# Ledger of designs, part 100: designed miniproteins, single chains, continued (3)

Each design is a single chain, and the fold is of that chain. pLDDT is the mean over its residues in the fold that is shown.

## One batch from the design tools (miniprotein)

Design m11687
Fold by ESMFold2-Fast:
Structure m11687 (fold): chain A 58 residues (1-58)
Amino acid sequence: MTVEELRERLLASHASQGVSLSDADLATIADAAATGLAAAGRPQERVDRFRAFAAEFA
């Protein structure tokens, strides 16, 4: 999954709420996802990937 694919999915999921997501919002969502994955004991590679997405959005 690329940063663009993640952006598209997040924007699509929030479109029905009438909410415009900024890059800061996308970064916050990606970082929260990484934190959730880490708490759930998911592979470190997956956690690191979402942290990288958060950094790219910020």
Scores: mean pLDDT 74

Design m11688
Fold by ESMFold2-Fast:
Structure m11688 (fold): chain A 68 residues (1-68)
Amino acid sequence: GSVELFDDPFDPARSSIDFAVRLLEIAVIATSKGIDIFAILKKLDPSFTESTPLTDEQLEAIEKELEK
């Protein structure tokens, strides 16, 4: 989609501002590396959908994948 604040695969409306800032940093890094965040989430939770709320554990796993 078009570039809009918090228009990410995560649902920031269900999260705190700190969570949203962290998501933004992850999205920037993932985009720069050409990494598919949805693919990472599917590896962690095969039942993941766009409506599935993200946990801190899932964010940490995404960050670890982005370090590669």
Scores: mean pLDDT 62

Design m11689
Fold by ESMFold2-Fast:
Structure m11689 (fold): chain A 69 residues (1-69)
Amino acid sequence: SEEELKKIEEEARKFIPSNDPYSLATVMGILAAKRRLEEVRAQVLASITDERQRKAFELGYRAALESLG
């Protein structure tokens, strides 16, 4: 949403000067991707009620992040 984009922009401005739109856009992209990744992870974990399945998901998730760098 437009409100969510504004929040991401405000967060990104803490890292770079507001007069550099390209660097700002780059940081906004990183923050948006990070936020979405954490949202999906939380949703998946909330949908799993079995303890062993939750541990398996978390291990797979961390292994995938390590392989991606």
Scores: mean pLDDT 75

Design m11690
Fold by ESMFold2-Fast:
Structure m11690 (fold): chain A 113 residues (1-113)
Amino acid sequence: IEEGVRLAEEGRYEEAIKKYEEAIKKDPNNAQAYNNLGEVLRKLGKLEEAIEYYKKAIKLDPNNKRAWINLAIILAELAGDDRWLDILQLEREGRLDEAEELARELVKKLEAE
C-alpha cells in the first residue's frame, strides 16, 4: 500500500493501480486498498469506477472514514451540491469525525434520489 501511495503521488497511476490490485489479491478484505484504488481512478477521470470502489471499501469496513468522505465529495460534486466544500473544510481542520458524519448523511441523501 505505501509503495502504491508513493507511485500515485508521483503521478504513476497505472503502477499504483497494479500495487493496489496486488494488495487486494493478497487481502481481499483490505478496505484501504479499495479506497486508494478509487482515489487513483478519480484522478484518471474514471468517476463511476471510483464510486464503485469507494462503495466496496465502505461495504468491507463501514468505519472507513476516508471512503465515506471520498464518496460524499464525488457524489456531491456530480450533483452540484456545495456541501462537499464543507466536508473539505472539516478535513483541513482535522475534524475527521464531523467530516465523516456529514459525508454519511450526504451520501444517504444523494443516493435516495
Scores: mean pLDDT 80

Design m11691
Fold by ESMFold2-Fast:
Structure m11691 (fold): chain A 61 residues (1-61)
Amino acid sequence: MTVDEIIKRAESLDWPHGGRVTGIVINAIRTLARELGRPLTKEELINRVPYIGEEEAEKIM
């Protein structure tokens, strides 16, 4: 799955506090993808992106 597809799926979720949390999550995903230079894993989303737990990671990945 590409970073753009992961971001698109994250944008489609109903985050608490609306667009503010959506922006934080998307920026964290972009930063992590750039840092790693490889495809993201579910475990990395859970451990390193704020507001993503098991349920959110399952919906994105």
Scores: mean pLDDT 78

Design m11692
Fold by ESMFold2-Fast:
Structure m11692 (fold): chain A 55 residues (1-55)
Amino acid sequence: AKVTVTLNEDGTATIKASDKVTVTFTDGSVKEVEGTLTVDASKVEYISGEVTVTV
């Protein structure tokens, strides 16, 4: 699935997924995402799928 990650000025990251993707966090927790999710950028370990980062 295509995923776009936007780094925000407040230190968060906005993850936009066109299809279901899995986000793994630094604490080992896993969240399934469809659509838009905003999280602390420092807490994201891995995102499944094809990732494009914008600043």
Scores: mean pLDDT 77

Design m11693
Fold by ESMFold2-Fast:
Structure m11693 (fold): chain A 95 residues (1-95)
Amino acid sequence: SEQEKLEKEIDRKVMILELQIVAETTAANLYKKRGDVKKAIEEYKRAIELIDELISFLNENKDKLSPEQQAHYDSLIERFKKMREELEKELKELE
């Protein structure tokens, strides 16, 4: 159905953003451990920007999803909000 195609497109965008967030967060942690403060800050800021993009995308599109998928994405938003708070704490430690 057209609904299933839309849901798959949303799921694909979410998956890509999640992978990018993990990649930037991993890079930030590696740079921090190696003492590259400037690069760590850049990667933490990029991870936060990607989290904000993911949350905005889900809030704009979740009404187009089934109630089960909406509940799943609400849980995902809360997990990424917590991750954002942790990344902001890391930034404050480095700045």
Scores: mean pLDDT 88

Design m11694
Fold by ESMFold2-Fast:
Formats: C-alpha cells, sequence, structure tokens
Structure m11694 (fold): chain A 63 residues (1-63)
C-alpha cells in the first residue's frame, strides 16, 4: 500500500516539475541563459522522481 502511495507522490512531483521546466524553457527563449540552467536543474529533479516511482512500483509488483 505505502509503496504505491509513494510512487504516486513521485509521479505527481514529476508532472509538476515537467510543467515548471516547460515554463522556464519559454522564459529561457525570451530572457536568456539563467532560465535555461534552472530548467535543466528541474529536469534532473524530474528524472530522480521518475526513477523513484519506477523503483517503488517494481518493488510492489515483486511483493
Amino acid sequence: MELLEEAKKHREELKRLNERSNELDKKGLEEGKEYIMESASEGVEAIHHAAEAVSLENEYKRS
């Protein structure tokens, strides 16, 4: 039960980080380099949350 709840939270954070990264990419095109770097940082966080969600979902499937 807890594993799926944690995976869901990571999936929700991934979605929010992807939305934020898209907004920052738009600003990067208009306002320059620092927003592009911030978007890249959000992308790294999104990858981390995606990996955690997959790991938790796989652990639940093996249980």
Scores: mean pLDDT 76

Design m11695
Fold by ESMFold2-Fast:
Structure m11695 (fold): chain A 71 residues (1-71)
Amino acid sequence: MSAKEYFQQGQELLAAGDYEKAIEYFDKAIELDPNYALAYAVKGAAYRRLGKDEEAAALMAKAHELDPSLR
């Protein structure tokens, strides 16, 4: 799988409510492409859904560092 394919699988899992599995797939996308700003942002959204606001904030900060247009 490519980083984009892992990201797409993560988004499908996020839509299905499988937040922890979604995070695993976003981690795989980030491992293949460490500059994948959108993967950090959506991983942050998944952490927020789990009530992990500190982890979510850190991931959103990383996403913004890589791509300031992400809010």
Scores: mean pLDDT 84

Design m11696
Fold by ESMFold2-Fast:
Structure m11696 (fold): chain A 85 residues (1-85)
Amino acid sequence: SAEEARRRAAELAEEGQRLLEEGKYEEAARLYEEALREARAAGDELLATQALAGLAEALRKLGKTEEAEALRAEVEARRRAAQAA
């Protein structure tokens, strides 16, 4: 269900943030990608944007600069759209 997907997205994003703080960047990126899929399945744009932001930071820490910059641009666009709504 959408409610179950939203809960899973939030839990995965929280774990991703913990891994990011521990310097486990590859594991953090994987969990944020899973959180993004669950957030999208739930139709939760706020959680999807949060997962994208976490993924961008993890990719930046891994030296995947071009991928990270593309996702950061998407996050910025999504946040501007949300503030305008």
Scores: mean pLDDT 87

Design m11697
Fold by ESMFold2-Fast:
Structure m11697 (fold): chain A 90 residues (1-90)
Amino acid sequence: SDAQVREVLDRGIEIMEEGLKKGLSVRDIMAQVVEEADILLNDLKMPTPATRRVLGAMLAGIRVAEQGEKEGLSDEEIIKRVIELLEKIK
């Protein structure tokens, strides 16, 4: 459901915000987001269309992070761009 998609994306945003506060790298933060999303997709038993929406959002976020690293952005700037993307998707 749309509510389940928002729940997974909101949890991803929370992990990113917490990771920045703890001084974690973009790589470590993104790894935690992927791990938690995998757990939530299984726990919520999301239908295939909702799972595809979450996976699409994750892939888009990873691409934004990779582009930010290529441009030489700080970890904080990269994660903020990913958060902005996810807020627009949900």
Scores: mean pLDDT 82

Design m11698
Fold by ESMFold2-Fast:
Structure m11698 (fold): chain A 55 residues (1-55)
Amino acid sequence: SSELLKKAQEIKKQIEELGKQYQEAVKKGDLETAKELLKKIEELNDEYLKLQDEL
């Protein structure tokens, strides 16, 4: 469905943005922020893969 495709695209964009934030946190030595961002990326990636099976 168009709704499912839109959600998949939105999740992918969120993963890309969080990835940039993760790289910045690592560069700054902010390990607590980096760990939190990595967890969010992993959760979104899992959701993306589940939606991909439905597309």
Scores: mean pLDDT 84

Design m11699
Fold by ESMFold2-Fast:
Structure m11699 (fold): chain A 66 residues (1-66)
Amino acid sequence: GRARAKGLLLKALELAKQGKDEEAIKLLDEAVREGASPEDLQRVAELAKGLGRDKVADHALTLAEE
């Protein structure tokens, strides 16, 4: 649900700060699947793009616009 998705996003942000980019991306993908809010999906897209995962970022942005 949305609460779990937000928790996954926050943990992914912390992992990215530690340089654990692969682990961060896995949590971002899980946050999208858990039904993140449009606001959190935009944050997922920003972080994924920063980590060079443009396809994940584009998918999150598309879902945020719906």
Scores: mean pLDDT 81

Design m11700
Fold by ESMFold2-Fast:
Structure m11700 (fold): chain A 83 residues (1-83)
Amino acid sequence: MKMKVIVLKIEKDPEKIRDEVVKLAREGSKEDAVIIITKDSKVAGENAAKALKAKGIKAVVVELESLDEEEVKKAIEEAKKEL
């Protein structure tokens, strides 16, 4: 597959998501996919996914209660099934 998976982690700081989305829109390919992992920032994550999809980049949002490394890894594997 030609798909590169990029992971964004957002915790209570929606401004960081804007910077990453701008970077991905500039440098990313339509063949790329983005997994947005949020904690207390689900709406910001969904807005970022909408912006990426408008650029032709596949995006999935996963809201987690904890950004523990194991929970993040599980979320990434689950989200890959939707891409």
Scores: mean pLDDT 71

Design m11701
Fold by ESMFold2-Fast:
Structure m11701 (fold): chain A 80 residues (1-80)
Amino acid sequence: SPELIRRVGVHDLVPLLESFGVPREVAEAAARHYADLQLQGVTPAEALKALRDFLLSHGVPEELADEVVRYLAEQRGVEV
């Protein structure tokens, strides 16, 4: 189901963010925020923009936040 696929993809986001160097607490908070936006029906592009803004607001460097968003956009076929 689309709901199950979406939830599984979000659960993979925490280890992905950690692999880019995002601290676990920030990665977990970011993944929850991203999941909530997807559940609200926010577009993939808007969700990725909100994820970037969330990472920046939690002290993630801009270059790292941009790299994460670019990687996710490429995986999902989304323009950002």
Scores: mean pLDDT 76

Design m11702
Fold by ESMFold2-Fast:
Structure m11702 (fold): chain A 89 residues (1-89)
Amino acid sequence: PPLPVEQVVEIEAEPEAAEKVGERAAEAAAAVPGVVGVGLEVDREKGRARVTIVAEDEEAARRAAEAAAEAALKDPATTKVTVSEPRPL
């Protein structure tokens, strides 16, 4: 059986938009079937948000990370999105 995995999406945005962008990215990830949990950390002053995804398998993690990245990139205030490799838990 597949092992649960963690994947991280790191977002850089204009400081005033970082929380909003991060929240939308986390919501998009949480909506993906097979996602067990989503964490969000926001550094508003530096314009950074980190979405941590825990999923039942690598496919669910990758779909959730893709959804989070797409949601972040739809906001013109987003300057950079970095997606980590999925990591077995």
Scores: mean pLDDT 86

Design m11703
Fold by ESMFold2-Fast:
Structure m11703 (fold): chain A 58 residues (1-58)
Amino acid sequence: KREELREAVRKLLDEHPYLTPEQIRELAEKYGVSEEEVRALFMEENVERIKAEQKKKK
């Protein structure tokens, strides 16, 4: 359920600037995906947030 995983990653990023290895593992287990997929989604969402924040601060 990639959409739910993406929402979970976004929610964690709202609360924390980074994911711990434990959080990555928990998300991978919960959604039945690899840790690599969770990391990829995290990086994608994190990059988007950094760009948005830079635009606001700039």
Scores: mean pLDDT 72

Design m11704
Fold by ESMFold2-Fast:
Structure m11704 (fold): chain A 59 residues (1-59)
Amino acid sequence: GDAAGAAAGRAGARAAAEAGKSGHESMLYTMQAGMRAGSSVGAAAGGAEGRRLGDEGKA
């Protein structure tokens, strides 16, 4: 589901940011995490959440 994908995306974005990855890399990681969860909805939600967190981190 989308809720699981969003949670995975948020966790992935945070982990990528902590590892010093760029916003672009963080977004790709969250999308891939969603896809690995086996849901296209999860992939879309993960990517959107990752981008949102990346944008907030740049505020």
Scores: mean pLDDT 61

Design m11705
Fold by ESMFold2-Fast:
Structure m11705 (fold): chain A 92 residues (1-92)
Amino acid sequence: SISTVIALSLILIGLALNGAKIKIEVKGDEAVIEVSGLTPVDIENVRGIAKLLESLGAKVEIKIEGDKAVITASNLPPETLEMLRILSKEFG
């Protein structure tokens, strides 16, 4: 839904405002979101992003190592992919 896409965008922007470095790559119906410079609280927010993507019907894989997280999502709706492309330009 549009509300889920907005929530996802706000969480990513919030992480960036808290000093996290975000890199997003979109290829076909798949997106890879890499975040670094995370606090322990931010790591729980990253887990929230994975749950939001799963609620859209995406297949999500998450890897967390120290202050870094990588989220890989496939089978994403076109509206979500477009928003992630826009965010990729803003953060990259």
Scores: mean pLDDT 81

Design m11706
Fold by ESMFold2-Fast:
Structure m11706 (fold): chain A 65 residues (1-65)
Amino acid sequence: VSDEEKREAILKAVKEVYEKGGTAEEMAKAIEEVGKKLGVSEEGIKAGIDAVREDPEKVGALAEL
């Protein structure tokens, strides 16, 4: 699986949580679960979680086509 495919899968999971009215913590949990499943590093997972906590709405918007 390419890094781009891993990123798209994580963004898709975050978008699904965001569209359901999920919290930043629920989006962070989705990043952790999908990131671990795809073998993303702990640093990569933490960076994604930090980005969602800083601006969850911008992350949700980035998941739009």
Scores: mean pLDDT 71

Design m11707
Fold by ESMFold2-Fast:
Structure m11707 (fold): chain A 62 residues (1-62)
Amino acid sequence: ALSDAQLDAGLGATSKPGGAGPEPKELAKWSAEELKAYFARRGIALSDADAEAIAAWYKTQT
């Protein structure tokens, strides 16, 4: 489970001012590890298999 500090850090990263989140085209360049870290910042724990499936899916959006 995530601590309150980890959740606050994740929410803070998600709420960063000025920028939209990464576009699907940019996400298609990310590794499964990068996607797993990104979703962890949003409070979503992905397995390695789920992260790889999501990474593969974004690559089809090219």
Scores: mean pLDDT 62

Design m11708
Fold by ESMFold2-Fast:
Structure m11708 (fold): chain A 66 residues (1-66)
Amino acid sequence: SERETQKRLAIGLYAQSEIFRANGDEERAREMEERADRLLDRAGASPQERQQMRQQGQQIAQRNLA
C-alpha cells in the first residue's frame, strides 16, 4: 500500500539523516529528516508511529556506522 511504502521510505530517510549527521553534514541530515517527516504526514502517521519510524532509522544507521 502507499501508506506502507511511505513508512518504509521514511525509515530509510531517517537512517540516511543519521549517517549524514555522523559524517558532520548537518544540512543534508536536516533535509533527509524533513523529507521523512513529510512522507509520514502524507501517510497520516501518529506521533507514536513517527517516533517508532525514527527509532528504526537510527538503529539501521548505527548498524552501518563504523
Scores: mean pLDDT 85

Design m11709
Fold by ESMFold2-Fast:
Structure m11709 (fold): chain A 88 residues (1-88)
Amino acid sequence: AEELAKKAIDLAKQAVNETDPEKRIELLRQAYDLAVQAAKEDPELGLKAIEEVRDYAAKIANDSDLEAQIEATLVLIGLAIVERELKR
């Protein structure tokens, strides 16, 4: 769980700094998948990873090209659903 959470956050940070839209989208998708996996193994650590990945996805949604903005918005929606289920 801890390694998955750290990897998810690192990939999300890389996505913010990535200039290639396709690579940025791939990094965001990987960050999303790993954050969800971390939450399944350890809800507390996973929730922290989800919150960090959400913050980075929000930056991409507000300050990137249209394709990356769309993908970041979809990631934000997915993370919000998972976060709601974890807090239920």
Scores: mean pLDDT 79

Design m11710
Fold by ESMFold2-Fast:
Structure m11710 (fold): chain A 73 residues (1-73)
Amino acid sequence: AADAAIDRFLARLAPHLTPEQVAQVRDVLEALKAGEITPEEARKRIEEILVQAGFDEKTARITAEAAVNAVVA
């Protein structure tokens, strides 16, 4: 289920993010699940959050792609 995928993904990511950043990523994934934004838009927003959290651009991109794919699969 998409809800379980979101929770599991955020649990893995939480040690590397502030609570505010975790909430921002959750909001993006919930909007994607609801069909309010496209997978491309969700990936870009999550990538930006991860870069601001100190992830390198390559890791941020791969992680954002994995998050989006987990929700849409």
Scores: mean pLDDT 83

Design m11711
Fold by ESMFold2-Fast:
Structure m11711 (fold): chain A 90 residues (1-90)
Amino acid sequence: SSYEESLKIIKKTKEEMDELVEKGNVEEAIKVVEKGVEEVISKLPKEAAEEVRKLLEEAKKRMEGASDEEKVKIMRELLNRIAELVDKLR
């Protein structure tokens, strides 16, 4: 299902983000998270995709002017919130 595929993308994205963060590459981690979330949006039904899009845009706003530590926390919260939303809809 699109929901199961989306959860797999989120898990992979989180693992790639965590690896880049450990290497000190927060800028690349942000790009990986944005790409992963866009992939999830492309696979979900319209109503679910719109909710995920709102979460991504809120996270982007929160990251404006944030420290690298805060950006990592925001990205982790974003992926967790999307995973919870997708899991509830399947």
Scores: mean pLDDT 88

Design m11712
Fold by ESMFold2-Fast:
Structure m11712 (fold): chain A 117 residues (1-117)
Amino acid sequence: MSPVERVDALLEGVLASADPAAATAAVVPELVEIARAMSEEEFREVVELLLARFERADPAGRAQLLGLLSAMASVFTPEQLEVLAEVLEERAARSTDPATRAALEALVEEIRRRLAR
């Protein structure tokens, strides 16, 4: 099973969970381990997958996925953070929903602060 398929399965489990906060806390370490073994291309695919799920989610699911992305960003490498910021900026620029754009732009600012040592 590809790293992208493994991440997709974990995200499905989090979104289907009766306790999303506990599910998120449980999957973050595994997602980080999978991400560390990924190529830049595979990591970009995972971020695009996360954003596609975010755009289809209800408000509660969107908040959970943003929280997951923020938690993961705290443990990513600078190279992974650059890719994450680029994909988020591209998606925010294409978004027609002001709330979605604002949320993605806020996360980009958080990531850029972490990169600015």
Scores: mean pLDDT 75

Design m11713
Fold by ESMFold2-Fast:
Structure m11713 (fold): chain A 98 residues (1-98)
Amino acid sequence: SMENEKFRKEVKEKSEKIIEESNKLLEELKKLPELDEEEKEKKLKEIEKKVKENLEELKKIIKEILEKNIKMETEDLALLIAAALQNIGVLFDVRLIK
């Protein structure tokens, strides 16, 4: 249906945005050794906050898919999984550095 197509497009767009944001967070993590101790602490808090926001958004998307019983394409599901795994990885790295 047209409603399912619109929802799939929204999920794809949100997933791609979350992946882009998490890629930027990974780049920020790589630059941490170049920062002063106070700047590192501030940056780690910023990264952790953004990762948690990304994970909350992904949880909302997954709940909506399940509640509406919308058939997703394999590639769209792969994007959601990739976004989730990448953000979980960032959160794990932040917690290891702290």
Scores: mean pLDDT 84

Design m11714
Fold by ESMFold2-Fast:
Structure m11714 (fold): chain A 80 residues (1-80)
Amino acid sequence: SGELELARRRKDELDRIVEALRANLSSLSPEERQEAIDLLTRQIKLSKELAEKSKDPKTKKLYLDTAERLEQVRRELEES
């Protein structure tokens, strides 16, 4: 399904953003940290909305797994 392929590409893009954030976690300014938290918050919300709208169980699971991963990274940013 085209939706599953788009969901996988979106996950890969978000994974690259997460990897870059984790690599630079200790050097982020307070402003950069807040911008990252805001970005992750928006992407978590969108992932959950996409999951609710998806009828394909595999695509739904991928969106929910993506949201959970982003929530974990947001917690790491909030705790640092």
Scores: mean pLDDT 88

Design m11715
Fold by ESMFold2-Fast:
Structure m11715 (fold): chain A 85 residues (1-85)
Amino acid sequence: MEIIKKAEEVEEEVDRLQALMKEGKISRQEAQKGLNELAQRAAKVYRDALKAGDQEAIKKAQEVLRKLQEIADEFNLSIVVVGEP
């Protein structure tokens, strides 16, 4: 329950960031920072979903991570995902 809600909250912030980038309302540096912060949050939600075995939350977190990668590709930005040790 809480994990899928967190995934949805991250997705809403991703959609807002993408809209601001498309409208040219934020700088490239601010977009890069926002994208990295959202990628770290999405990766954490994905790990939490895996630990919980929540199939719906896992799927939602994967969709958010894919959307972040698509935005990075569209705007020629990079995302830094810290791998698990």
Scores: mean pLDDT 80

Design m11716
Fold by ESMFold2-Fast:
Structure m11716 (fold): chain A 77 residues (1-77)
Amino acid sequence: GVVLRALYAFFTRYRVAIVIGSVVLFVVLVLGINFIAVNVLHWPAPLSLEDVLIGLIAIAVGVLLLDLALALLVRVR
């Protein structure tokens, strides 16, 4: 439909901002979950800053590869 096309064009144009926002949200969620796991659930192996950074880099690479694959597979005209 026209609405879905307009939304897709909007997301495609602002995908960099959406990706950055998603990465920031992911970092906040990981830190929150780690805080809860350590202080509420008493998990013995909390995520270190290095583990979070490695995970963040892996997620960022995955998102970039997904964006590239989507751009190649579903070309916006």
Scores: mean pLDDT 64

Design m11717
Fold by ESMFold2-Fast:
Structure m11717 (fold): chain A 55 residues (1-55)
Amino acid sequence: KVEELVKELKKAKDLDEAILIAREFKKKNPELSSEDIEEAVKKAVEEKKKREKEE
């Protein structure tokens, strides 16, 4: 489920959209802890940074 959230966060156009996606995902999956959500956000941010710097 964290993997699924990471994929959705990668599609976000900006940070505001990413925050909205994370909040909606947590509402649908209340079993996910705040820690799990934070890990998914960090992974999505790192993946985007890697793509930007690979060029």
Scores: mean pLDDT 72

Design m11718
Fold by ESMFold2-Fast:
Structure m11718 (fold): chain A 76 residues (1-76)
Amino acid sequence: MELEKQAEELRAQFDAHRAATGGRPARYRFLRYEVEDGQLVLHYVLVDALPADATEADRRVHRKSEEEIARFEKEK
């Protein structure tokens, strides 16, 4: 139950980032989650490159999302 709640919270954060980019399609695709040593590990893949005409604000949102994904995938 708690792991499912964690996954929902993470998806809500990614939805917020997607909204911040003006409703563009999500740059990341959720693949699956696993439980490793009692921790939730989410697997995401970057499916879209940041557009060449992206603003600095778009770049900051993109970097934050990448950090969150890397954290969830590689967190100890």
Scores: mean pLDDT 57

Design m11719
Fold by ESMFold2-Fast:
Structure m11719 (fold): chain A 57 residues (1-57)
Amino acid sequence: KQRAIAREVGARLRVVGLETDIRWAEEGRLPAEVGEAAAAELPEARAALEEAEAAVA
């Protein structure tokens, strides 16, 4: 149960980090390549978060 909570927190932080990279790249604060790479990883990160949230619920 504690491991499931840690996994959910980690998955959520990954999603937030990727979304931030995409937003900052769109704002010109980061290279477009960084935003493109983050956008490619986002679906997998979101799927991992959904699985982690289901495990905690």
Scores: mean pLDDT 80

Design m11720
Fold by ESMFold2-Fast:
Parts: sequence; structure tokens; C-alpha cells
Structure m11720 (fold): chain A 56 residues (1-56)
Amino acid sequence: MSKEFQEEVKKLLEEAKKGAPVEEIVKRAEELSRKYNVPQFIADLLKKELVETAEE
């Protein structure tokens, strides 16, 4: 994945840790995946990681 994409993902993970709603962070991850032309299965993995982080 692009380094720029990874940086955006890390920002989303921090927002999730701060208590942002899971639905909002998942929606943002979906938008980022589309903007960076990320494959569907990678986008799904990111959503899963974000949900787990928010649940923590």
C-alpha cells in the first residue's frame, strides 16, 4: 500500500481509539480505500482492523 494511504489509515486508527463511532470510521476507511484504489479484500481487512481498534 502507498505510504500516504498508510498515514491516513493511522489517523483513522487514532480517531477510533479516541472513541469515534465505528460506523463513521468504517465509512471513512471505505472512502479512503476508493480514493487510493485499494482492492475490495484489502478494504475489508481495514474495516475489520478499525472495528477491533474502536472496540478496544
Scores: mean pLDDT 75

Design m11721
Fold by ESMFold2-Fast:
Order: C-alpha cells, then structure tokens, then sequence
Structure m11721 (fold): chain A 85 residues (1-85)
C-alpha cells in the first residue's frame, strides 16, 4: 500500500521540527540559544500545527505550502547553528 503523499509530508515535517527542537534544547543548556532561534522554533511549531490541520482536511496544496515554509525555517535555523558551532 503506497503511503499517501500528504501523510509522508506530515511525517517529514514532524521529524524536522523534532530535530530542530532537540538542537535548540541542547543549545539552551549551553547558554548559546539566541532569541532569533527561539522565534524560529516557535514559528515551526505553529506551522506544524497548521500542517496537521491541512492533512486532516485532505488539503494537499496547503500541506505542501506549509511544508515548504517549515523547510525554509529549518534551513535558516541550521545556518544560525553553524555560526555558533
């Protein structure tokens, strides 16, 4: 049975947000977490919640748009991490 594309998008987004939150928590314990990084994590969590709603509604176009935004924020977070590690 093929996994519906929309469910695969959700699974990938959940993994990306979990990884970012794990890195952010590690940086917070080291006193290296910036306010900009905290804002990115919060925005990613809000977008993930909206993505879950889009998936439950079967809105593939909205799910793709939200996933692209989550990817852009994850990339921005990674670029900020590289400046301090």
Amino acid sequence: MPIPEIELILAMAEIMVAVVKTVANRLKKKGKLTKEMEEIVKEMEELLEKLREAVEAGDEEKARELFEKIKELAKKFDELVKKIE
Scores: mean pLDDT 84

Design m11722
Fold by ESMFold2-Fast:
Structure m11722 (fold): chain A 58 residues (1-58)
Amino acid sequence: LSEEQEKKLKEELAKIVEEYENGASVEEVQEKVRELAKKYGVSPETVGDLAFLIKLEK
């Protein structure tokens, strides 16, 4: 990922994590994670790892 793409990915992922923390369903979060992974050309596992890191950083 380019630095610009990584920044956008993290920003969109942070919104998904915030939605999950505010009571969004697991199914809704998983679907958004899959869409984000396809959008940025990364695996869903990579997106999941980044989401976990964002949660730990907070």
Scores: mean pLDDT 74

Design m11723
Fold by ESMFold2-Fast:
Structure m11723 (fold): chain A 70 residues (1-70)
Amino acid sequence: SMMDEVVDETSVFIQELLDRLAAGEISPEEAIRRLEEYRKEVLSKIKDPDARETVTMMVDRTIDWLRQRA
């Protein structure tokens, strides 16, 4: 389903971003910026409200976690 596909895609994006952060390839500030850009891009393309809510929750949770550590 579109929900399963977007959740999997978002999970992979977050995991790759956190791996790059852990490797020292990007800063926490850059990681937050990329997450905010990803959210805007995905929400511009997704019509389904449940998919939009799930992506928003996943991204915002990750941003909050990063901000608490910065």
Scores: mean pLDDT 85

